# Designed miniproteins, single chains, continued (2): the designs that were tried, part 56

Each design is a single chain, and the fold is of that chain. pLDDT is the mean over its residues in the fold that is shown.

## One batch from the design tools (miniprotein)

Design m5927
Fold by ESMFold2-Fast:
Structure m5927 (fold): chain A 94 residues (1-94)
Amino acid sequence: SRVFATGSATSREELEKLLEEGVRRVIENIRTGKTGLQTLKSEGKFGEGVHLSTYAEGEPSEVLSVETRQLNDNVWEARVTTDKGEGRALARVE
């Protein structure tokens, strides 16, 4: 499942902050057992042109590891591993 948010990122530092927020939401979704596609609202924090995707699956569980990587110049991914499932966050700039 995937969760999306929108925002504006103009630098690598802004993109990394967006990814960090995505990781926090993935961890929360894992801890609460939320799965499925959801839309994250910016609620005045993000504008247009930035997409934050988060994905969590499984039951409420403990976080074992977090791995972050840059897939390309515009896309970052975080993978969260738990004892009962995996979550992912994806941040990108258009």
Scores: mean pLDDT 57

Design m5928
Fold by ESMFold2-Fast:
Formats: structure tokens, C-alpha cells, sequence
Structure m5928 (fold): chain A 82 residues (1-82)
């Protein structure tokens, strides 16, 4: 029912701050190469740290790659966190 674009936009809202990101992934810190997944609107969104560092208090030039697959179609969205 939801499009991949709508799901990724909602995921970006949920991942809008360092605190939200680490809580959503059940971690205290994320570094390059770390990742996980979050359920958004009934779909599994995968999240990968492309660069930087995120803690519950700060982010240092962090870049996330979000991906969702719906009926064999994969959509991605890059998010920069400061």
C-alpha cells in the first residue's frame, strides 16, 4: 500500500537525529561499516553507515544509506547527519 519512496521518507524522519538513529538501531555508537534495520510502515528498511561516526550525543560528518525492497524493487536514499 505504501510506496518505497513514502517508506524511505518516513524512515528519514525517524532517523533525523543522532539520538534517534542509535536508539532505532539499539546501539550506543555507529561507525563506518556498521548497520542494521528498522521496521517502517510494515516494511524492513536496511541502514548502512557509509562514513563518519554517530553517538547518542553527536554525529561527525556521518552518511547513512537507507534501502527498502518492495516486490523485488530496491529503492535507496542517502542521508547526511551533522
Amino acid sequence: MYSAEEILEKAVELMSTPEKIVKALGRKELNKGDGGSVEVLGRNVTIAMKSGRITEKSAENAELLLAVSIDGEVKTKEVKIE
Scores: mean pLDDT 82

Design m5929
Fold by ESMFold2-Fast:
Structure m5929 (fold): chain A 90 residues (1-90)
Amino acid sequence: EKKKKEKEQKEILKVALETAEKVIYYVKNGDLDAAADLVEKAIKYLKTQKEAPKEVIELFEKVLKAIKEGNAKEAIELAEKLKELVKKLL
């Protein structure tokens, strides 16, 4: 059971990493609406997963807030921090 939970967490973390990379791409290209939609979908998915780290969800929520406030610089910085956190947990 523990080994199965670790595998499930690793797959969740891979999805989080890919999402963070896509969010950075959209924000850098000025597509804040696309970035916000992607983050909202990721948060909804992660909240349905028992093995999703709370700290990853909290960072996505901070990224979403920055995007909705039009703070592209903060959104990128938070998404990069999220990417580094996910890499550490993998």
Scores: mean pLDDT 82

Design m5930
Fold by ESMFold2-Fast:
Structure m5930 (fold): chain A 77 residues (1-77)
Amino acid sequence: SDAVLALVDRARVALEQGNYEAALFYLEAALRRLPADHPLRAAAEQAIKEARTALSKGDVEAARKALEEAIRLLEQV
């Protein structure tokens, strides 16, 4: 989906700039654009949840890793 890929691109740029909150926002927006039955939805939801949890704890390295995994999954759409 062009809309999903555009949001994933915005998330990637935000992540490169160290803006983890913006990256998370764009990935959550991309997830909402996926069909409910998409085979990557559960894995992407889990990666986004891990990113949110890591970010809430100030674990920058764990947050970055989880955001990169969510990008990798959603790029395949």
Scores: mean pLDDT 87

Design m5931
Fold by ESMFold2-Fast:
Structure m5931 (fold): chain A 86 residues (1-86)
Amino acid sequence: SHMANERVRRLARELYEREKEEAKERIRKFYAEQGKEITDEQIDALVYAAASIRAIGLEIDRELLKRGADPSLFSEDTLAEIERAE
């Protein structure tokens, strides 16, 4: 729905801003350990893409829980993020 799209965009931005420092360092380290080159712009794009994917997943999981899905099917981190967003 249009409202779900707006929630996903807001959550993606929130996740990006909250987690970007640690996520960027994790990506830099991973690529360095693999001996691969990556630019700061590419790292930033990957972090934002990951935040966007996670936001979509959280919206889906939230809807599933609302419809009676078993909470044990989800990670503790996922449940905490859904609770935090509400």
Scores: mean pLDDT 84

Design m5932
Fold by ESMFold2-Fast:
Structure m5932 (fold): chain A 97 residues (1-97)
Amino acid sequence: MKLYVAEIYDKKAKKTFIALGGVEDGKLYATISEKLTQGDGEVKASEDPVAKAIAEQLKKAKYADLEILSVREITEEELIELLEELGYDREAVLKEL
C-alpha cells in the first residue's frame, strides 16, 4: 500500500490544506483537512464532502488560487502522526479511507 500527502495552499483563503491519499488496487482514497498557514499553527478538520470536492478541483488544476506546495510518499507511521495532528482519531479516518 502506498500513502501520499500533499500540501496545497489556497491563496484566496490564505490557508494550507493537507490532502491524504492511499492507493490500493489502482483506486485512490483521499481526504483533506485544513491547516492554517499564519497566526494559528493548529490543524483544523474539514468536512469530508467538501474535502473531496476540493481534491477534485485540485486534480483538474482549474483554480488559479490553488498552489501545490509539495507532494510526497509517506509511511504508515507518518500518516498516524499527521492524523493525530489534524485532530482525528486513527479509527475515524481509517473508516473514510
Scores: mean pLDDT 54

Design m5933
Fold by ESMFold2-Fast:
Structure m5933 (fold): chain A 68 residues (1-68)
Amino acid sequence: PEYIDLKQKIADMLVANAKTGMSVGEIAKQTGTSQTTVQAILDELVKEGMAVRGADGRYRASPRLLAL
């Protein structure tokens, strides 16, 4: 479903912005979705080992996702 496509798009955005990372708000604005939905997807990606939340509060692609 479209939720999987959105999750894939967010993962791709994190790969594209690997050095600087992205905030929930930046991803929400770029995808045209709610911050709540973005947060849920990011939490899922972090639990799957595909993303990491830095001390700066920004999300980045994990080495595992970058290797894909």
Scores: mean pLDDT 81

Design m5934
Fold by ESMFold2-Fast:
Structure m5934 (fold): chain A 59 residues (1-59)
Amino acid sequence: SPEELADLAAEALGVGEAGRQFLRDYFASLTPEELDAVIEYLKQRSPEFAELLEKRKKE
């Protein structure tokens, strides 16, 4: 979901609660295509985000 993806991005980027809420609101405002593009961009720019996303798939 957009909220779960935003929470993973917030964790990977080390942002506080205000930054997490901003990311949740931002991701929720995106279309599915826009969200996919942002996620691919974050995977390329943040190895930590890519790792957190893969760990979630194992649970």
Scores: mean pLDDT 79

Design m5935
Fold by ESMFold2-Fast:
Structure m5935 (fold): chain A 67 residues (1-67)
Amino acid sequence: MTAAERQAVIDDLQKVLGLSRAEAEVAIRRALERGVYKPEAIFTGEAIRYIGDPSLREELAREAAEA
């Protein structure tokens, strides 16, 4: 993933899901750890996860605050 692709995913996560920049960076890191490397797949997968389990938003906020 290029820097431009990473920035586009951050922008989409912030605009569509209401994540902070720090939360979006944590979400991308978690997606990469799960073996998801395509920008579109990262965004779609995270959107599905947070819609299905709102507690994952609290996990992102916690991890972002600790970073």
Scores: mean pLDDT 76

Design m5936
Fold by ESMFold2-Fast:
Structure m5936 (fold): chain A 64 residues (1-64)
Amino acid sequence: MLEAIEELALKSIETGNVALAVAAALLGIANGVPNEFIKEVLDAVEAKDKEAVREAVERAREYL
């Protein structure tokens, strides 16, 4: 699950396809990822910061 969110977010940055970022957020919500971590992933995508995406996913993993 978290790996799929990371992959979709990274692909959104690489391709500029906003639908992939939306898919990552919806996947997170559907699987009970706290809104705080979803926001961190989306903020990282908006900043086009791949490392920030990875760090947000790692923090979410430690919480779950």
Scores: mean pLDDT 82

Design m5937
Fold by ESMFold2-Fast:
Structure m5937 (fold): chain A 81 residues (1-81)
Amino acid sequence: SLQEEVDELSRRIRELATPEAIEKMRQAAVKAARDNAGKTPEEQVRAAGDSMAKAFEELGLPEAAEAVRRLTDLVVEMLKS
């Protein structure tokens, strides 16, 4: 199910990244949401996902970045359903 895939990707992100890296990703997501506040929920989720993935890549965590991108696509799919 989509929920099981979301749970698995979330688990992988926590395994691949330190709590400090996760907090930096949270901050990137919050900033992206504020910068895109006037847009649709889908656009806000995509912007947050892109910002989080980019920040993980800049921290040298490309596998975590890819997991975030996949998670973002699933969340967008759930919003459309």
Scores: mean pLDDT 83

Design m5938
Fold by ESMFold2-Fast:
Structure m5938 (fold): chain A 67 residues (1-67)
Amino acid sequence: GPKTTITAVGKGGAIFSDGTILKPGETRTIDAELVSEKTDEHGETLLTFSDGLQALLDPKDVKVEVT
């Protein structure tokens, strides 16, 4: 099925709605499709996945790849 890989390449990471925190230098693979990506006026991005999981991140610090 569709997978999304999130890698923290910068000084920040990501905070997930399941309580998982991705720290700088870490990678997480999610067995779900990315269905929504919203960046607010402060540069924070909220990702929503097809399974209902969400991730809050700074897009300058995080690489998102769909495989």
Scores: mean pLDDT 84

Design m5939
Fold by ESMFold2-Fast:
Structure m5939 (fold): chain A 75 residues (1-75)
Amino acid sequence: MSVNEKFFLALAGGDVDLAMELLPDVDLSSVPKEVLEAVLKNLEEIRADFEARGRLDKAAKARELMEVLRKELEK
């Protein structure tokens, strides 16, 4: 499994800690923009769920991941 595959599986499962650890080795430029947009929308829902559950630490990591994806979409 590629680092990109592990990263997106971590995000799909809400594992923002693992996603942050994998991020330096992920090649986001190879990912279609429509996929990045779908993942960003899913991360917004994950972030909102963590905030609702009082997991502010994980919500903050979700926001950092969202910012990285937003910057990639601007390229």
Scores: mean pLDDT 83

Design m5940
Fold by ESMFold2-Fast:
Structure m5940 (fold): chain A 98 residues (1-98)
Amino acid sequence: MDKVKEIEEKKKENERLKQIETELDSAFAAGVDAAVKKLVEISQELLRERVENPEKAEYIAKISKVLDEYRFRLVKEGLSPEEQALVDKSKAVLEKEK
């Protein structure tokens, strides 16, 4: 409800979103294993953020959408069934809190 505090939080959220995209792009350049690991890591961070700051649900939804786009790219790259299950589990972790 503090408008100034809300603006500051949105600024931090925007910076974090850009960092997440940069980290995902770097992981994808490093290979499938790195990309899967980074997706799981960020998903775990978002789940923790959702528990600690439930008011940030909209922000978490935006990041989840970005992660979903990157997961789809990995599926197209020909993930093994085990890697695909890990990516699906990463998505399910975030959706369990909706």
Scores: mean pLDDT 71

Design m5941
Fold by ESMFold2-Fast:
Structure m5941 (fold): chain A 77 residues (1-77)
Amino acid sequence: MKELEEIKKRIAELQDKIDAGEIKDEEAAERYRELAKKVRELGKEKPLEELALQLEGLAYYFLGKFEEVKKINEKLK
């Protein structure tokens, strides 16, 4: 799916920018949240649901909301 490959490319580019220190935590959280929303718009298949949850977890992580990260990790088990 071309849309999913584009989203995965944006995730990789975002991760590279975070690793390089080019993006602040609040901006990283907002970008992960928007990517999660785009994944959810693609469909309801289990791999898409799991990817969206992982991206939502990363957004909470960068916001320092570790209890919300823990809740998402429990959903991914």
Scores: mean pLDDT 83

Design m5942
Fold by ESMFold2-Fast:
Structure m5942 (fold): chain A 73 residues (1-73)
Amino acid sequence: SLDELIEAAIKKATPENAALLAAILEKLNRPEYRSYAAVLKSESDPEEYAKAKEEVADLTEEQIKEKLAELTK
């Protein structure tokens, strides 16, 4: 499920993927993950976060699930 992918991605968050994960969580705009999104964004490089936000802006939910699955590896 989407929730399982989000939780797994949060557990496997690294400095390298924090920006992308933050952008995904902000795009999904789910209240239960807002605190995680804020923390990940604060720990991200601002340029990498801006790039990730542009990358995810036009993605469908299915494409977001694919991105989250990659972040769980």
Scores: mean pLDDT 82

Design m5943
Fold by ESMFold2-Fast:
Structure m5943 (fold): chain A 104 residues (1-104)
Amino acid sequence: MQNTIDALDRAIELVRNAQNNIQKAKSLDEAKSIIDNFISQLQGLYQELQSLPNPSPTQKQVADFLQTIVDEMQKTKIESILQAQMLLGSVELALSTQRVVLRR
């Protein structure tokens, strides 16, 4: 259970770092690069959870949840810096909501 909460807390830290980087982005290409880097970081995180020899049901749930976020982000066309900021805001809300649910 603790390791699963740590994975979500790490994902929340990653999205906040991406939000800080997007605020400093001067071009759409920089914004896309920041989003792509964040997607790669989330992919690494859920792949780490999936690579555990006997993952708990909760660890599988969090890995599947992070994979769903990555899939939705990859389907989203980033056409402005503002759209990238809005996308990261939606991801932070989703991660924070899942974090609260797991404390029940």
Scores: mean pLDDT 83

Design m5944
Fold by ESMFold2-Fast:
Structure m5944 (fold): chain A 80 residues (1-80)
Amino acid sequence: SVEEIEAELKRLGPDVYEEARKLAEEYMKKTDKSEKNKKLARISAFVEAAGRYAAEHPDKREEAVRLMNKAIEEAKKLLE
């Protein structure tokens, strides 16, 4: 679920989580009110934040990439 991905992002680090949260709020404001598109907006923000974190923290790259892959799979399920 998107909530499980968010919890995993919190475990990755407070800085990456706060960046992801702010991006998710920004992206959700730019989409329609449908739950599907809001979840896709949150997933997009989580992938972007995790990707930046992986680039800045090579020691966390494997964990960040695993989170990104899980987020992409959740997006695929929403899009079918």
Scores: mean pLDDT 82

Design m5945
Fold by ESMFold2-Fast:
Structure m5945 (fold): chain A 89 residues (1-89)
Amino acid sequence: SMEEERVKEAYEKGIEVGKREALEIIESGGPGDLVKRAEEAVEILKKAAEEARKVLLPKAKSEEERKIFEAFLEGVIKGAEEVLKEAKK
């Protein structure tokens, strides 16, 4: 369905954003253990996603929009976690 496709697109876009933001956090922090910096990036983005959730979900105009917001935020966390997984390899 169109809703399923939009939710999937939001999740995938979230992953791209989460990866980019996690890498920027790692790069901006200067020298250090890559794994530790990636763990810090995941923590920062999880906290940011929770704060965004508190603001965005009550403002959603439809059930579809709520699912889109939720999927995007879950994607951001997933993207950051994938950066951490790669850092551990």
Scores: mean pLDDT 86

Design m5946
Fold by ESMFold2-Fast:
Structure m5946 (fold): chain A 85 residues (1-85)
Amino acid sequence: SALQEVAARAAIAYGEQIGKQMGFDKLTFEVEFEESGEVIVRMRGVKGGKETEIVIRARVEDGWIHLEVETEDGPVRKSEIALSL
C-alpha cells in the first residue's frame, strides 16, 4: 500500500542516518511488507570487514510513522515521525 511504501522510505532513511553515525562503509537494506500493515527493514552494515544486522520496524498509526530499532547487542530504540500527507 502507499502508506507501507511511505513507512518503508522513512525506515530506510532512518537506517541510513544510523549507519552514517556508526561509520559503516556499506549499507544494504531488505524490505518486507506485512499483511498487518507493518514494514520490516533489515539493514546490514559493514565496518572494518565486520557485518552488523539492525532491524527497523515501521508502522503508520493515527497519522504518525512509528519507528522501532532492534539490534542483537543493543537496546531497543523508538522514534515517531509525523506523517506528511
Scores: mean pLDDT 76

Design m5947
Fold by ESMFold2-Fast:
Structure m5947 (fold): chain A 71 residues (1-71)
Amino acid sequence: SLLEQGREAIKVYAENKPKGDAGDKQALLIAIGAVLRAIGTIIELDLQGRKEEARELAEELAKLGFPVEVL
């Protein structure tokens, strides 16, 4: 489902996001791609009127340090 796709994207972001000075360009690109997919899923859920599911994903992303006010 769309919600499951969003959660999987958030998981990939969590696993690949920078942890200080790692310098791993490939992990950074994977993290960027994953966060963009997560944001796209949140927007799609919101547009479908699935506001609570969109909010759940946004809160999961916020717990990983992503600024929710950008969404």
Scores: mean pLDDT 75

Design m5948
Fold by ESMFold2-Fast:
Structure m5948 (fold): chain A 80 residues (1-80)
Amino acid sequence: SLEEYKKGVIELLKEAKATPGLSDADKAKIDETIEKIKKAKSIQEIQDHVTETIAFLAGTRPDLAGELARRFLELRREAI
């Protein structure tokens, strides 16, 4: 369901935010994305917000961006 997918994505983003060595800007971007996902009305909106966040993190933390991309793909397969 959309709500289960939102929960999974939000929990994954909270886990990412707990990563050691993240800048305040990276943490703020993750928080912004969590709020956007809470307001999302479709799976496509969630995926768009996730994609933008991964692209942002790829510039600062390519390791974290790659891990998130892999785990988001897995969540999408499980939920839908």
Scores: mean pLDDT 84

Design m5949
Fold by ESMFold2-Fast:
Structure m5949 (fold): chain A 82 residues (1-82)
Amino acid sequence: MSEERKQRLLERMKKAGLTDEQIEDALEFYELLEKNGDPVEAFDEYLRKRLGITKEELDAARAGDPEAQAKIVEKRKEYLKS
């Protein structure tokens, strides 16, 4: 991702009241998306790296398992609180 695009996203997120941690989280996702070229692969790598979820949990959530989806949401909330 270009430096200019990063700065614009950072400013918009700050104006929305996001914390520095939430901003870093979002920017890392966009960098992985640009690096990998595959949105699904980039998102999988991002979630496993940042939230400490397993591939099985992510696969179950993508299959529409409401328990797996809820668990990912909870892990994201825990990560953003830290």
Scores: mean pLDDT 68

Design m5950
Fold by ESMFold2-Fast:
Structure m5950 (fold): chain A 95 residues (1-95)
Amino acid sequence: VELSREQLEREKALLKEHIAKHPEDYEAWRALGEVLEKLGELEEAAEYYKKAARIAEPKHPKEAAKIYRKLSKVLEKLGKYDEAKEAQEKADKLE
């Protein structure tokens, strides 16, 4: 089940406002990455997944591992295979 493009764009704007006020909320950074991925904005999605994983890593290593796997898949879609491999290796170390 997919949200409409209009709904995804509204969610993107709302999440950007939220992270500006709550920059330590890794779930919001991850959610923004997922919205961007659904919008086909893969380069931005990768950047937000990187931030989410970095924030989550100290306290939520298993969640960070899941985010690094999402990052790896996005990087593969972008043809950034070396970076995708690094993200996968980070995920494997955190599990």
Scores: mean pLDDT 86

Design m5951
Fold by ESMFold2-Fast:
Structure m5951 (fold): chain A 71 residues (1-71)
Amino acid sequence: SLLDEYEEQLKKAGDDESELLRVLHGFIESVRPYLSEEQLRELHKRVNKAFYESKSVEELIENFRKIYEEV
């Protein structure tokens, strides 16, 4: 699934913060046409929170999965 592809990319990025952000921003851009401006701002906020507050890549992937399932 597309979700599995994103999870694989995040896992491969590991501790490379620039690559993690590239993958996460790529997800946001992929869903941009389906969201309102307000929904897109909230998605950016949720993704940023997950990125900065996750203690490991595994935790980031778990938090990303929850975000993906709600979009």
Scores: mean pLDDT 85

Design m5952
Fold by ESMFold2-Fast:
Structure m5952 (fold): chain A 83 residues (1-83)
Amino acid sequence: VEAPDVEVRNTEEALALLPEVEPAVEALVEGLKEKIAKNLPPEVAAEVSRLLDEALALIKAGAPVEEAEALVDRAAELVHKAL
């Protein structure tokens, strides 16, 4: 069966491991910013990076995930327009 005790992406388990998980999320965001800077026009890459920074700041502040997701969705629209 699937092991529910290894679901660290579950909010309750992630909250208990937050000091270790938070740096990993930051590293993923920075890696994504580097990829978009290589593949998108500079103006689009700069705006997408700013939206990702805002989303990460909301997550760190404990804001609802839906607010961070709205910023990520806006970033995704800019990427699709640049393609």
Scores: mean pLDDT 66

Design m5953
Fold by ESMFold2-Fast:
Parts: sequence; structure tokens; C-alpha cells
Structure m5953 (fold): chain A 69 residues (1-69)
Amino acid sequence: SNLLVLSYSVAGTDHSGEIVAESVEEGLAKIGEDAGGKVTVVRSFPWLGIYNVTIDGKPGVVTTSLAPS
């Protein structure tokens, strides 16, 4: 199984992080735990590895590694 690296940032804040997961869904759940708020996907661009989200109601962006080495 391939691992994904998910990077996230919360708009208007210095809050950001990186999560390693086996799937986007697992990674989004881990981001919610790391950020201390519920992650909701607003718009997804899975072919680009880009996800516009809200984290505890605040706008954010998640990006993924699209291809394993």
C-alpha cells in the first residue's frame, strides 16, 4: 500500500501541519485531530491532490502527494 503525505493550512492563521496516511479520508480525519476541529471538504480536485476544506468552520487547504515513489 502507498502512503500519502497530506499538508494543510488554515487561512488567515499560522496554523499548518503534515500528516501521513494510507488514504485521503484517513488523512483528513488525522488533520481534524491535529488541528482540534472538524474537517469538512468544500470542494475536491483529487486529480490535482487539492482539497478546499473548512477546519472548525475556518477556510483551509489540503494538498496530497499524488504519486508514490
Scores: mean pLDDT 79

Design m5954
Fold by ESMFold2-Fast:
Structure m5954 (fold): chain A 107 residues (1-107)
Amino acid sequence: MTTREDLERFLRLLKEAAKRGVRDGDEYTIVWLYDEKKKEEKLIVINHAAGEAQVFVPSEDNDLELTKTMSIEEAEKLIKEYKEKGWKIYEARLSTETLARLGEEAR
């Protein structure tokens, strides 16, 4: 059972994996987009098996909140657009096993 606080911890663990450039699978792509000038961030979680991506942004409480669900192709286009705007891009490639383990660590 996932509480809001567990989800917030889980998303922070995914962000840290992206920051470190973890690569232990190919089932999930985690992308952290960061604008150093404005201190703005976005986290994109791509589920290759589901064919979808979810975009999370910080709320007023600094919690990462789901703002949009999109196709993988739309997510790849979005990442390219932010790269062209000069945002820093950090990526992790995770296995289903690692994603599940991080979910347990978030509890």
Scores: mean pLDDT 81

Design m5955
Fold by ESMFold2-Fast:
Structure m5955 (fold): chain A 86 residues (1-86)
Amino acid sequence: TSETILLARAAVVASAVGFTIDRLRRMIAQGQAPSPQERAQVDALLARARAVRDEVIARYGPDNPLARKLGELIAELERVAAEADA
């Protein structure tokens, strides 16, 4: 169903965001900066995560727990990426 597909896409994106946050935190801890290619991948992932969150909001509303969780993950990735590139 369209709902099952959206939930699967949200799970995949949430997992990818979580792994990327962990990777960036490890790089920061090691005094390493992301490469231009890695920065581009982070930007692409943020765009995908926002698109999926918008679909969840359109279907279930902004107060839906999944929409809120995706929003939290997006905000954390934005924050960690900014720290890594500072």
Scores: mean pLDDT 88

Design m5956
Fold by ESMFold2-Fast:
Structure m5956 (fold): chain A 58 residues (1-58)
Amino acid sequence: DTVEEIKKLLEGDEESQKLAVDYLPAADSVEETKKVIEFGLKQAPAARDGARALAAAL
């Protein structure tokens, strides 16, 4: 479950959030990517920054 793994990375440290961006191309679904972005935006500030980076990468 790529979405769940990316969510866990976004909840981690800055290095984990960078890994989340690296895992984005492995997600074969735009819908799954959208869920990750929505999850990150509603989390703590560190996760929000990661979600914004993912949105920019799209």
Scores: mean pLDDT 62

Design m5957
Fold by ESMFold2-Fast:
Structure m5957 (fold): chain A 75 residues (1-75)
Amino acid sequence: MLEKVEEVIERYAEEAKKLPASKENVEKMLIEATAEVSKDKEIAELLKEALKKEKELPSSVKPLLDAVREGLEKG
């Protein structure tokens, strides 16, 4: 389960290396990757549970969590 998520993320990360490094490109990639993996109900539930812990995480990761939430809603 997590291994499949890591494979999708790695694939998108490799594609991102071909693009100019920017926060916007990383956020878009995260949204698309999350939407793809969240089509699996078990992975979608795991991501929802991780998002519930948002308040326990550093505020610096909030934009990434927002991208994951948007991707999850698209999946």
Scores: mean pLDDT 68

Design m5958
Fold by ESMFold2-Fast:
Structure m5958 (fold): chain A 72 residues (1-72)
Amino acid sequence: ATPLTPAQDAANRRLVREVNAYIEAAEKGDDEKVQEHEERIRRLLTEEFGLPQEEADRVLANIRLTVDDFLA
């Protein structure tokens, strides 16, 4: 196991904060805020993690499925 670089650790902390905000919006049924946080997560994945758009969309889809299952 390789420890994360400071930049990777910072990006992971930002991702965790955005996912938590997404979960909170989803729990409240705030569709507008859900979409806003999904866009922020996608941007973070592409810009900070360097994922191509199709990979970022797949990761976001997995987050949606996980959150939907958690809230069920």
Scores: mean pLDDT 78

Design m5959
Fold by ESMFold2-Fast:
Structure m5959 (fold): chain A 58 residues (1-58)
Amino acid sequence: SIIDKINQAMATNPSQQIIDMSITYGIAQLRAAIINTPASQRAMDATAAQIVAQIDTM
């Protein structure tokens, strides 16, 4: 759902802000997958919430 929301925002209003947010979330997902700890998973969830809030204010 987060990825779908980012993709929709990029399709309708592409901006460097959305690109930066998608990269940040992608890195958080990769870190969570590679390290696979509760801390890295919580960091990914926090990043997802921040991205949703940012997109909602655009």
Scores: mean pLDDT 70

Design m5960
Fold by ESMFold2-Fast:
Structure m5960 (fold): chain A 98 residues (1-98)
Amino acid sequence: EREEREERLRELEEEVLTNDPETVATYEKILEEYRKKAEEEYEKMEKEKASEEEKKEKVYEMTLELIEKLKKNTKNPKFLELLEAAEEEYEEQKKKLA
């Protein structure tokens, strides 16, 4: 079951990577911007001596923000399906943390 789902998502990812270089380029640009924001936020949390739970919550929050930005910037329905699946998983993980 898990392997079948992971294989399906992998097939969708490979199809996007192979057939939509514009979506890949947009993804890489947005990911790079968020990587810089994540580094800045992590340094701020370290300075403020945030707890491990606060750091985990912030990682989920930032990941969901990344997914939302990617969803707004893609026209590829297969990539959108991948992003929606990831969003649901991270939202569920964040709820369990709270």
Scores: mean pLDDT 76

Design m5961
Fold by ESMFold2-Fast:
Structure m5961 (fold): chain A 74 residues (1-74)
Amino acid sequence: MTPQQQRLQALGQQVSQSLLQQSEQYAKQGNDSMAASLYTASQLILSSVDFALEHPQLVPEELRSLEGALAQLE
């Protein structure tokens, strides 16, 4: 596995976990719609990472997208 592929897997897990934590927070506040949306987003991130790993030419673009997403998460 290339260093970029390893970084992509690590970032994907980090972003997905952050979204899942936010989903749990909204669920505790009774905002089930936002909680469901964030949970779905966490699963989509993991699926996108897996897809990019099957298509290595997409790895640089997916890395850039996830780095941008992580920068928006506090």
Scores: mean pLDDT 81

